# Designs tried in a protein design run: designed miniproteins, single chains. Part 98

Each design is a single chain, and the fold is of that chain. pLDDT is the mean over its residues in the fold that is shown.

## One batch from the design tools (miniprotein)

Design m3625
Fold by ESMFold2-Fast:
Structure m3625 (fold): chain A 64 residues (1-64)
Amino acid sequence: SKLEELVREALRELGLEVSEEELEEIVRTAEALLRAFRLSLDDPAVPGLVRLAIDIYLIDKKAK
């Protein structure tokens, strides 16, 4: 999906390596954020929400 492509690109820009399972979790978080904020994939806020989804995932992972 286009959202998965945006997540993969953001991870590459940040120099982060994640498993395919971790990628799927980040994509689901980003999708939930887009729905909550009622944003389309073409909205200029989308890259910011993708980075927020990555940050949420990393915080949750470190808390365990």
Scores: mean pLDDT 81

Design m3626
Fold by ESMFold2-Fast:
Structure m3626 (fold): chain A 80 residues (1-80)
Amino acid sequence: MSEKEIIEKGLEFLKEKGLLPDESFIDPATGKKVLGINELEELIEKGELTMEEFKEIVRLISEIRPDVKPLLDKLLEELS
């Protein structure tokens, strides 16, 4: 499976679990930009999103959403 296919599967998991909004936003607690589904899909289509960048996004979501951290940690293991 290609890196792109693995990232696309990871994004689909996040979409299915409702862990990402459609539009990107700034998290008020951390001040960090959280990429939404629309921007992530554009980056994947352009081949501009690396596996390491995708993993960093998943880690950021787990920092913002500690309630789902165990699910995101499992996703990160599957991406490794």
Scores: mean pLDDT 77

Design m3627
Fold by ESMFold2-Fast:
Structure m3627 (fold): chain A 50 residues (1-50)
Amino acid sequence: EERRRELREKLRALLESGTVTSIQDLADKLGVTPEEVYELLDELAREAAA
């Protein structure tokens, strides 16, 4: 899904900026739940590995 991909790219940018480090802060900035942040992180890790 396009929105899911956009969320992954935003998450990657936030991680690279070093502005936030907690899952809760990432969830708040992305407008998703902390559990969704974990899912997005897993998807990013799999994307990087493949």
Scores: mean pLDDT 76

Design m3628
Fold by ESMFold2-Fast:
Structure m3628 (fold): chain A 64 residues (1-64)
Amino acid sequence: DPKRQEILRLIGEILRIIGEMLDIEEQLKKETDPEKKKELEKKLEELKKRREELLEKLKKLEKE
């Protein structure tokens, strides 16, 4: 079923993004440089946006 394969692919991508977000959150806890914190926060926001886009695609596939 092509739909099942696409759902599993999207779940795999979402899990990878969550892993990257967790790594950045751990870096943010240890970072004391305000400029580096701002760069990490920006990257975290970009990953959050990517996660939401993939979740919306997953939601649409589930309704088909």
Scores: mean pLDDT 84

Design m3629
Fold by ESMFold2-Fast:
Structure m3629 (fold): chain A 72 residues (1-72)
Amino acid sequence: ELAEIRARLTALAAALAASDEGARKLADAVALAREELARETDPRERELLRIGLEVLTAALAALSEERRAAAR
């Protein structure tokens, strides 16, 4: 279940990362997920938010690395 959710989120994050608009949405999604995680008290929902945040931050970090290298 969690592994399947992680796989689906990873695929969506990769698709979003393919465009500038998607990269902006990824950054917004990370900010929102972090805020939701801070307010969520249900352990199960916190685990799902944590998985989503992990996937989204990894995708965004990969994009940032690419752009930093290209800008140099």
Scores: mean pLDDT 72

Design m3630
Fold by ESMFold2-Fast:
Structure m3630 (fold): chain A 81 residues (1-81)
Amino acid sequence: MKTLVLDGSGIARDAARLEFELNKDQIEKVIVRDTYLSKEEIEELKKAGVKEIKFIYTSNTPDELKKKAEESEKYAKELGL
């Protein structure tokens, strides 16, 4: 079982996407750090077998980004993640 970490860096997000494609059948948990996910991204993770998505923010995270991530978290919970 692998945990995938997505951070707010574009480079790190691209690397995480590559890791997901290589190990998608083993990834059950996703940690989203200082960023948000679209509804489509959350649905794709659920379809791929992800069981849990956790959102983490630092004290310096912009409020607007935090609000978008709270919306992402709410949608993920509605899908049982």
Scores: mean pLDDT 72

Design m3631
Fold by ESMFold2-Fast:
Structure m3631 (fold): chain A 64 residues (1-64)
Amino acid sequence: SFPGAREINSVEELIEAIKKVLAQAGVVLSAEQAEAFAAQVAEHALREGYSKEEAEKLREALIA
């Protein structure tokens, strides 16, 4: 599941936490699914107080 953004101080740590959760769950996303997931995660990060630039970095990292 998506970790609590305020429990993780940097967007770098948040990216790694999300990737680890997906890997442990055995989740392999199609390009379309990855884009939808990345967009949802970025939107949630914005609501949790991350900057627009941090949210865009998060989105790009999750679709790469």
Scores: mean pLDDT 72

Design m3632
Fold by ESMFold2-Fast:
Structure m3632 (fold): chain A 86 residues (1-86)
Amino acid sequence: SAAEEAWKRMLELAAKATEAAEAGDYEKAAELALKAAEAALELGTEEGIRAAASALAAAAQSYAKLGDEEKAKELFEKARELAEKA
């Protein structure tokens, strides 16, 4: 189904973000985590909202590693707000 394909795409993006972070490529990790969050929100489900919150938190961690404290703070706050709605 379209929902299964969308969920699979989100998981693949999240996995690639984790691989990039493990490799120390925090710029790529943040980019992929943000794409995973967007894909998760497109699902329109509570599971998608929870997945998006996790992906935004991962992106925030990567921006913190890059020294972008402002962007990290913004993304952590968005992750918290989404987690409260799930």
Scores: mean pLDDT 88

Design m3633
Fold by ESMFold2-Fast:
Structure m3633 (fold): chain A 88 residues (1-88)
Amino acid sequence: DLPEIKFSKTEAPLIGELVQVGDNYRVNIVPRRLYRMEDVDRLIKEIEKLGGKVVKWKGPGSPIEALVPKDKISDVRRISLVSKIEPV
């Protein structure tokens, strides 16, 4: 029984200035230290559910490079599994 993904009331820190690509931000989503592939898969699915598109991921322990709608970046930053958001 995996716990449900929680949304925090506090946004994860945004490091630096995000690159805008049309209606999206191009970002590196840094997960909290997730040792299980299942937790990373859940995070990716939540990003995609919010309208984000994963561009590149090198596997566990790596940042997730994604295009996130500008109006959804706050929601992505509130996913409990997200440690911080960085520009690419």
Scores: mean pLDDT 78

Design m3634
Fold by ESMFold2-Fast:
Structure m3634 (fold): chain A 103 residues (1-103)
Amino acid sequence: SKEEALERMRQLGDRIIEVLEKAKAEGKPLDSPEVLAEVGRLAQEMLRIAKELGLSPETLEKVRKLLVEIMRIVAEATPENFDEALQKVRELLDEILEIFEKE
């Protein structure tokens, strides 16, 4: 089930990116309640999978901090910095996946 957990984490990360790209395509601000709620739900699911996989408390705290940083970037995003915000979110999601692969 580690391979299944990793695949689910990858799919959740891809879904976060999809939500943000769809928001841009529809002219919806990233800090809208709908976007923040959907990204937040996906982030909570990622943290739940990390807990179920039995990651150490130290590793769980690293994952939690990365997810909090993703939420901060999304909440602070503007139309002018959207592409930079999206790239930073992708990089943080990649860091989470690397943590899971090494565990």
Scores: mean pLDDT 85

Design m3635
Fold by ESMFold2-Fast:
Structure m3635 (fold): chain A 72 residues (1-72)
Amino acid sequence: AEQAALDAARVQLATLASQGHGPLIDELERAVREGDEEKAQAYIDQLIAANPALTPEQIRAVVERRLAFREA
């Protein structure tokens, strides 16, 4: 169930990237990697405003898994 919810959120974020929000997602990944929690929250809020079906927890989980994969 958790993996399916994360896969759905990943697809929704990919859709936002195709709609021109790709740079916003990249900046969010940078903020999370650098521990800039205030910037990360601001970018999450902007992504939710663009797609209210996303939750902060889903966005963070997708970004954190992407970062873990890149660092592995």
Scores: mean pLDDT 79

Design m3636
Fold by ESMFold2-Fast:
Parts: sequence; C-alpha cells; structure tokens
Structure m3636 (fold): chain A 61 residues (1-61)
Amino acid sequence: SAEEKARQYYEEGLKALKEGNFKEAADSFRQAAAWYHRAGNDQEAARMGKLASEAEEKAKA
C-alpha cells in the first residue's frame, strides 16, 4: 500500500540520519512525504516534510 511505501522510506531516512548521511536522509523523507500524501495522510506527509528540511540543514553544516 501507499502507507507501507511511506513507512519504508521513513525508516530508510532514519537509518541515513543515524549514519550521518543527511542528504540521503532528506531524499528519503521527501519520498515518504509523497507516499503519505498519496495515502491521504496529510498530517504524516507534513511531518516528513519537516524532517526532510531538518536533514537538509544538517547536510549544509
């Protein structure tokens, strides 16, 4: 399902964050946001967007 795809990308993003791969984390969270939006879960889509923005900021530091 779209929800399952979103969860997979979210977990990939968390793993990338733990490994210090901030650009990869941001890309994974953006994919998760797109799949949550497709699933009709706008609340989780917005949350994933915030995580992506935070990861992008860490990539620039």
Scores: mean pLDDT 87

Design m3637
Fold by ESMFold2-Fast:
Structure m3637 (fold): chain A 86 residues (1-86)
Amino acid sequence: SELQEEIEKRLAEIDELTQKRYDIEMAKNKDNPFEKELIKVRVEIERVAAKLGLARVYGSDPETIAALEKELQELKKKYDELKKKR
């Protein structure tokens, strides 16, 4: 459908911008392993969240949705624990 094509194009554009932001942030934090780890986990959260959103919109099976929700929850927990070490 045209809506699905628009969503996929939007996600691709978001991913391209996210990757550019990631590369810039990683370069700026080259000598800071802690900030690099935070950036990596944050980007993983953004990508899994996008996949989950797509899975929900297209009506993926409940097991797939549950697996993505669990992955997202675990990544958010990891991010929060890392952030507490600041």
Scores: mean pLDDT 82

Design m3638
Fold by ESMFold2-Fast:
Structure m3638 (fold): chain A 76 residues (1-76)
Amino acid sequence: MKAMSPKEFQVAVEALNIISKRGERGATAAEIAKELGVSQSTVNRALDVLEKAGIVERRKSKYSPRTVYSLSPEVS
């Protein structure tokens, strides 16, 4: 597993916290970026690492035409 930059690691931790609070609803990269005050590209890189680690999964939202991230079934 490649090491994250300090900023990317911090964003990953905060993104995971947001995703956990949202539960089954999940969170979009744009929502996470807005809440954390960072660029969506930074959030996307952090989420990519979390998805590759099997911590979060990317799926289609049931509530909007958006892609959301939620906790992976393997760690929920």
Scores: mean pLDDT 74

Design m3639
Fold by ESMFold2-Fast:
Structure m3639 (fold): chain A 58 residues (1-58)
Amino acid sequence: GPAEQERIAEEAERRALEAYLAGDLEGAIKILEEAMKQVSGELKERIARGVEQLRSLL
């Protein structure tokens, strides 16, 4: 349900941030892309914007 999708998004964003701070941009992008397969609507668009921002740093 919506609450589970929000939890998935928050956990993925946290893990992606940890990967980014460790210098693993590719790993951060992969974590977010996997979460996009499990969420829909606005949450998916929010994560997609994060992916685009990280890709702009490569």
Scores: mean pLDDT 86

Design m3640
Fold by ESMFold2-Fast:
Structure m3640 (fold): chain A 64 residues (1-64)
Amino acid sequence: MIRPSEETLRRLAEKLGVTPEQVRLALEAYDEKGATVEQIAEALGVSPETVKEAIDEARREVER
């Protein structure tokens, strides 16, 4: 499960132009519900590439 810190959620939210809660829900949808990067990108109004980068960053933070 991707569960980054609140600090990382705030940073990603600022980068994506959304709220930290929206980032948290998007990561949960990806990890737990099998949502695709494209579906999350459409929901957040950002590019799929940006979503993939955000997921990779959040995952790296959790895995160290």
Scores: mean pLDDT 76

Design m3641
Fold by ESMFold2-Fast:
Structure m3641 (fold): chain A 63 residues (1-63)
Amino acid sequence: GPVIKIKLTKNPGVNMTTGEILPVGTVITGELLAEREDGFLLVRDTETGEVLLLGKDGVEILE
């Protein structure tokens, strides 16, 4: 999918590989893998290769 830069503005995200919580204010550069019908985005972090689960509500796309 497209490589995008995303800021978490309202809700924390989750690293699905490690279980780490990504706090509000986190900026991620990642490949968009999927938009889910349940309101979540799946994004692969371009630096780590890890899959992140982000709430579609409260993300800002910067690029």
Scores: mean pLDDT 81

Design m3642
Fold by ESMFold2-Fast:
Structure m3642 (fold): chain A 61 residues (1-61)
Amino acid sequence: SEARALATFEALAEHMLRERVPRELAEAAFDTYIAEAATLSPELEARVRALRDETLARLAA
């Protein structure tokens, strides 16, 4: 389901933040997440794009 997919992407984003992964690695990973989300729905794609922007901003801080 879309809810399960979103929860998975959110958990992956939280893991990236906890581990302080390099921003470039997080960016590349989110490119694949956005591509996957786009095959499910435009709404999920938009949510994952927002999650990416938030995660990358927090990693840059």
Scores: mean pLDDT 86

Design m3643
Fold by ESMFold2-Fast:
Structure m3643 (fold): chain A 56 residues (1-56)
Amino acid sequence: ALAARKAAGRAEIERDIPLSLKAMAESIAKLAVKNKKMTEEEAKEELERILKIIEE
C-alpha cells in the first residue's frame, strides 16, 4: 500500500523533474552570470552538462 503510493508519486515526479530541473538550471545560470560568479562560457558549459544528465 505505502510502496504503491510512493511508486505512483515517483512516476509523476519523474515526469515533471526534467521540466523543473531545466527551468531551475536556466535560472541559476542566469543568476550566476548576473552576479559575476560565473562567466557566460562557464554557465553555458554547466547548463549543457545538466541537460545531458536530464536527457539520460
Scores: mean pLDDT 64

Design m3644
Fold by ESMFold2-Fast:
Structure m3644 (fold): chain A 83 residues (1-83)
Amino acid sequence: AAAERAQLEARRDALTAAAEALRNRAPEDEILAALRRLAAAQGLGDEVAELLLRHLRENPAFRTGYAAALERAAAGLDARLAA
């Protein structure tokens, strides 16, 4: 249904935006906004985004791995949207 497609597109776009913010080392406020958008798209609260931002701040290696995970998730949704 169109509503289901719109939800998948919103989730894909949120994943892509969060991955790009992490890859480009965007300001912390911008990363937090992207993570909050991603959490909301998955039915999660702002609390999850805030915990993730704290981990990203403390571990630069986690940032790269997490960005890659978000990119893989976005690619998976893109494949579903193409079907």
Scores: mean pLDDT 84

Design m3645
Fold by ESMFold2-Fast:
Structure m3645 (fold): chain A 78 residues (1-78)
Amino acid sequence: GPIRVYNPLTGESRLANSEEELEELMAEFSRQVKEARDLTPEEVEELRLKRHELRQQGVPEEEINKKVAELEEELKAK
């Protein structure tokens, strides 16, 4: 049957209906975790809080994605 896979970084869960789909999801989640390791835990939390603040302010998702990407790049450059 389908296998439920959890992203350890975001808590997102997805169902894999095949071994190929399972490997693809695991690779995607592993890549996200590896990319997050370029930032400190405090910097990851700062990005999470920034997204939350912008959503609470009613900023469009496209603009939120742009602002969070800019902050992530700034944090990685430190």
Scores: mean pLDDT 73

Design m3646
Fold by ESMFold2-Fast:
Structure m3646 (fold): chain A 78 residues (1-78)
Amino acid sequence: SEGLELARKKEFEKAIEVFEEEIKKNPNNAQAYYNLGGIYARIGKYEEAIEYYEKAIELDPNFKLAKENLKEVKEKLS
């Protein structure tokens, strides 16, 4: 996806805009929330990463990767 390509290039501000547009078009897009969580974690914004991962899990309770990454990010704040 465009957002993931931008994130791989470390164009985090543009990647965030792409995923925010995806959420605006489909507020139930668990994958877009998960991807935002990953970007915020990569830029060291762990509190924001937690919020986005929790939203992804709320929308998809079986989202294993979001649960695993949420646990890892919470350890950064403990």
Scores: mean pLDDT 88

Design m3648
Fold by ESMFold2-Fast:
Structure m3648 (fold): chain A 73 residues (1-73)
Amino acid sequence: MSEEELKKAEEFIKKLREERKKKLEEGEDPIKVLNETLDKLNEEEKKTKDFDAKMALAVEILKVAVDITIEKK
């Protein structure tokens, strides 16, 4: 319900997506990059107390986990 905390979570997700895109463009292993992104999201979610911000991070964690599953096939 805090729009400010949700915005912080959204900016964090955006920065991780930009970092992931850059690493993939540089030829890094996709599974390695996705696992590193997942670890960073889990640490941020663990520190987050706002419900809406925490849910935004949890949804992004699920999306990254799905991406890892797709890359393994």
Scores: mean pLDDT 82

Design m3649
Fold by ESMFold2-Fast:
Structure m3649 (fold): chain A 62 residues (1-62)
Amino acid sequence: SMDLEGARRLAESLLKQGEEARAAGDLATAERHFRQAGGIYEAIGRLTGDPEYLRLAERARA
């Protein structure tokens, strides 16, 4: 089951995988991972009301 700490760690893992894919030139895989990470941060932001998570979601999708 997904708790907030688990969700944060998953989002961080996806950001790292996206950065690795981008460094390897796999832009499609990078975009998918960044989008997934952004979605997780957005969900945390909505659940907690913490605007920092919405900022992290925007950054992940940039």
Scores: mean pLDDT 84

Design m3650
Fold by ESMFold2-Fast:
Structure m3650 (fold): chain A 99 residues (1-99)
Amino acid sequence: SQEELDREVRRALAAMLLGLGNSLFKQGKYEEAAKTYEEAVRLAEGIDPELVAQAYVNLGKAYLKLGDYEKARRYFQKALELDPDNETAKKLLEEVEKK
């Protein structure tokens, strides 16, 4: 159906944006990475919870690098709401709670 095709296109675009965000993060472009991850969440929300959870972990990491500990905490919590077994999000949430 057209709806299923639109979902698949949005999922593919979100996956590409997640990859682009990871590349920007590796370059130290944390603000640009965060914006790119936020766009990936927007496209994948309601379509791919696993991709959204991964993007939330990466958003938390980007905000942690930017010193925005409150946003980092919030995004790690959102990741755990979607994926309670995410060990990376659990560890990083514990670390940011000490800030």
Scores: mean pLDDT 90

Design m3651
Fold by ESMFold2-Fast:
Structure m3651 (fold): chain A 117 residues (1-117)
Amino acid sequence: MSQSISNLKSALISFTSAYLKYINKENYSENIIKELENYEFKENTALFETAILLKKLSEYSNNSNIKNILIEIFDLAYNQKPIEEIINKLNELKNLVKDSELKSAITNLISAINELV
């Protein structure tokens, strides 16, 4: 596994844990994290695979603003839009949340995504 993929996987695990805790769905965390730990990210599709996970996580939220941002990230990745547009959506998500753990996890995820280019 490349360092960039390793960093991405770690950032996604941290994001998933902090996100599910933030939306009071922490009971789903163990199963999703185990799936992530066993998932083999491919370097050329890692960003799209990340977006698929974020769309899956959107289904656990009852907050329409958070849900819509995660879905929009998937749409941007699916349509092969510039990485900067995806990063801008993650920064929008970071600004909506008031939880320091989740903000930190989003910052780490942005850094890991930037390493893919």
Scores: mean pLDDT 87

Design m3652
Fold by ESMFold2-Fast:
Structure m3652 (fold): chain A 82 residues (1-82)
Amino acid sequence: MEVTGVGKAAAEAGKAGAAAGLASPDARKGAAGALLGIGGIVSGWLADKMLESGKISEEEAKKLGEIGKKDGEAGVAVGESG
């Protein structure tokens, strides 16, 4: 099993979003940030897994990875908003 560049980018952004959410002093913003971050991690992992299994093309995997990365980045913004 290999983490592709797109899956890795989404996972890293998702981890940052989850961490920001967990560190948030506001439980609602923290929960929203963590959920967006987890969504980024899952999206990146799913893109990598589906590409590895041949269910999607490399272009589709890149698109999913980019969406996951944006979700993770949004999670950071929400979590850090306090």
Scores: mean pLDDT 73

Design m3653
Fold by ESMFold2-Fast:
Structure m3653 (fold): chain A 58 residues (1-58)
Amino acid sequence: GSALKNAAINEIKKLGKEGGLPEIAVNAAVETLKETPVTEAGLNVAVNAAKEKAKEVK
């Protein structure tokens, strides 16, 4: 895969661990990112979505 896509996947996994997201949510985010065109905008949207999910699990 692209280095950019791999970096985004690693960020999602890191946010999942640090934000206390369940593994199934992290895996869903990773699968979504795999199917998303590799752009900086798409990467930022995926990372922000993971942050919002962590925020909802207060």
Scores: mean pLDDT 68

Design m3654
Fold by ESMFold2-Fast:
Structure m3654 (fold): chain A 66 residues (1-66)
Amino acid sequence: LEELRKRFEEAIRAGHVTGAANAGYELAKAGVSLEEIKRLADRLAQESGNTEAARAAVKGAEFAKK
């Protein structure tokens, strides 16, 4: 889980849209709630300004939960 959280944070901070989507998907598959993923993505977007990557991460997480 901590490795998945690191990849999620790194992808959003780097503005890596594809990586962020994959990391969001993996976190959701690992059992992290969609609500928590949305909160993390929102905070990271506010800190980094990488709103597109944060949005992609949330979409990836939503896809994992059907």
Scores: mean pLDDT 83

Design m3655
Fold by ESMFold2-Fast:
Structure m3655 (fold): chain A 80 residues (1-80)
Amino acid sequence: SMGDEEAERLLEEAERLLKEAEELLKEGRYEEAIRLAEEAKRLALEAMKVTENKELILRAIGLVLRAIGIILDAELKMKE
């Protein structure tokens, strides 16, 4: 469906942002890593709103959890 195609595009963008956030995290650019991970989380949540496809919803949940992990890791490292 059109909603599934939109969800797939949102999830692809979210994954791209998470990969960039992971690179920024490795380089010590914690505030930028948090910003991109928050944007990826937003896109994954939006994907869940436009699709009823269970596999796409599970992928979106996985990306949300990955984004939360990056945010927490960056916040903890900023306190070191």
Scores: mean pLDDT 90

Design m3656
Fold by ESMFold2-Fast:
Structure m3656 (fold): chain A 61 residues (1-61)
Amino acid sequence: AAAEAAAGDRGVQALNDLAEKLGITPKELFDGIRALDDEVIKRAEEAGLTDLAQSLRGLRA
């Protein structure tokens, strides 16, 4: 329970940090990841987050 909550908090923080680096809102990033949206993948590529973009494409495949 406590470890799961801490893992969730770290995930939310990482998502917020990533959204800030991509210049989008955390909600847009989260919704985009869940939808495997091409826009989120493209923004990750433009931000130089090639490994993240590759992982997001892999989840779609």
Scores: mean pLDDT 64

Design m3657
Fold by ESMFold2-Fast:
Structure m3657 (fold): chain A 53 residues (1-53)
Amino acid sequence: SAVENVKKTADLLKKTFPKEKAIEVLRNMAEAAAKSDPEVAEVYRKYIEELEK
């Protein structure tokens, strides 16, 4: 569920914004998630790494 939601968000951001901006937004989401749910934050970080490749 969390993985699927992060993937959908990442895909939407990639379609809406340039890659650099999409990564920036995902990093902000990861930082926000880290305060309440470190597991969700780690999923965001994993997808950021994939986008940077």
Scores: mean pLDDT 78

Design m3658
Fold by ESMFold2-Fast:
Structure m3658 (fold): chain A 75 residues (1-75)
Amino acid sequence: KTILEIKVTPEQLEVLREGVRRIFETGDRLNLDPALVVAHALRLVGLVMEGATPEQIRAETERDIAEMEELARKR
């Protein structure tokens, strides 16, 4: 049980890499707290480890970016 048997595909890794890049670029653009930006990036990593499809990873990236933009508007 201590070892996770999750097979991650190259496509999932590529989508994760792009998602993380976009989240960090959005955080920089919006001048957000680095800890908050890292937390959003880690959510994508968690999804990949749970076996999310490339489409699910892309959808989550868009949701996380929208949440970050909403937070930047609020304070």
Scores: mean pLDDT 78

Design m3659
Fold by ESMFold2-Fast:
Structure m3659 (fold): chain A 55 residues (1-55)
Amino acid sequence: SKEEEARKYFQEALDALANGDYDKAIEYFRKALEINPDDEVARKLLELAEQKKKE
Protein backbone atom coordinates (compact mmCIF):
# COMPACT_ATOMS: atom_id res chain seq x y z
CA SER A 1 0.00 0.00 0.00
CA LYS A 2 1.04 3.64 -0.27
CA GLU A 3 1.00 3.87 3.54
CA GLU A 4 3.51 0.98 3.70
CA GLU A 5 5.73 2.70 1.10
CA ALA A 6 5.58 5.99 3.03
CA ARG A 7 6.53 4.22 6.28
CA LYS A 8 9.39 2.41 4.52
CA TYR A 9 10.77 5.71 3.18
CA PHE A 10 10.30 7.38 6.58
CA GLN A 11 12.22 4.57 8.35
CA GLU A 12 15.07 4.71 5.81
CA ALA A 13 15.23 8.49 6.31
CA LEU A 14 15.35 8.09 10.11
CA ASP A 15 18.18 5.54 9.84
CA ALA A 16 20.10 7.85 7.49
CA LEU A 17 19.56 10.84 9.81
CA ALA A 18 20.79 8.81 12.82
CA ASN A 19 23.93 7.85 10.85
CA GLY A 20 24.65 11.46 9.77
CA ASP A 21 23.83 10.70 6.11
CA TYR A 22 21.87 13.91 5.57
CA ASP A 23 21.67 13.60 1.76
CA LYS A 24 19.96 10.20 2.05
CA ALA A 25 17.73 11.44 4.90
CA ILE A 26 16.57 14.41 2.77
CA GLU A 27 15.88 12.13 -0.23
CA TYR A 28 13.77 9.64 1.74
CA PHE A 29 11.86 12.23 3.82
CA ARG A 30 10.93 13.90 0.51
CA LYS A 31 9.74 10.54 -0.88
CA ALA A 32 7.63 9.94 2.25
CA LEU A 33 6.13 13.45 1.95
CA GLU A 34 5.23 12.86 -1.72
CA ILE A 35 2.92 10.09 -0.46
CA ASN A 36 1.79 11.85 2.76
CA PRO A 37 2.31 15.64 2.40
CA ASP A 38 0.51 16.35 5.73
CA ASP A 39 3.08 14.44 7.83
CA GLU A 40 4.24 17.20 10.20
CA VAL A 41 6.89 14.95 11.79
CA ALA A 42 8.46 14.13 8.41
CA ARG A 43 8.41 17.83 7.44
CA LYS A 44 10.19 18.88 10.66
CA LEU A 45 12.77 16.10 10.30
CA LEU A 46 13.36 17.08 6.66
CA GLU A 47 14.03 20.67 7.81
CA LEU A 48 16.43 19.36 10.48
CA ALA A 49 18.30 17.21 7.93
CA GLU A 50 18.57 20.19 5.53
CA GLN A 51 19.95 22.40 8.34
CA LYS A 52 22.46 19.72 9.40
CA LYS A 53 23.68 19.34 5.80
CA LYS A 54 24.35 23.11 5.50
CA GLU A 55 26.36 23.19 8.75
Scores: mean pLDDT 86

Design m3660
Fold by ESMFold2-Fast:
Structure m3660 (fold): chain A 66 residues (1-66)
Amino acid sequence: MKPKTAEEYLDEAERNIEKDPQKAKEALHEAMELGGDVERVAELGRKLFGPSIQGGRDGAAALAAA
């Protein structure tokens, strides 16, 4: 079978946002590793993590506290 491309991982991430956010996050990471479209990656990341200020939890909180 044909190996998955960054584009296919982005598609999987998008459809899994509704069903399994964890799988969506992994698919998004795979797409990033394969050099996927950075705009699509950013859009899906925002949908998965919400606003950047809430994303990363500890990271965002640490920067706000600094």
Scores: mean pLDDT 68

Design m3661
Fold by ESMFold2-Fast:
Structure m3661 (fold): chain A 71 residues (1-71)
Amino acid sequence: MRDALAEAAYELAKRLGASPETAQELADWVRAGATEGTVGGVHFKLVPLDDGSVALAAWKGRDAQVRVVPA
């Protein structure tokens, strides 16, 4: 799960226009156990869902992306 969340965080940060360096730093935070934070203007939050999946929300300025990572 944590590695899948970190990979999703990297992809979403890149889609929001983050540099590879910023996207990797954010992914590393998620892999290390962070549930929310901000790196290089990209904000993220993990929300556990009732079915055991996790919703990963990431946003930068007015742009927002959400991905659900299954259990």
Scores: mean pLDDT 82

Design m3662
Fold by ESMFold2-Fast:
Structure m3662 (fold): chain A 85 residues (1-85)
Amino acid sequence: AKEYLEKGKELFKQGRYDEALAYYKRAIELDPNYAEAWLNYGIVLGKQGRLEEMVLAMNKARELDPNYKEAADKAIEIAREQRAA
């Protein structure tokens, strides 16, 4: 699971969002309780304008690890503001 998360992060840094999303999905499939994978999955969905799917992924990340609450809430707020502007 961790190897897929790390590869996803590298692809995200390169702007390769579809590929990053696929790797984060694989990390989640291997470990559905991997809160960091759900958080990063949501961030990519936000970059793609997929706000409803982003919110669901961020809610899952916060449910699994409350330490991600602030990061998840802030990312959702930023994505919503960028869409509204």
Scores: mean pLDDT 81

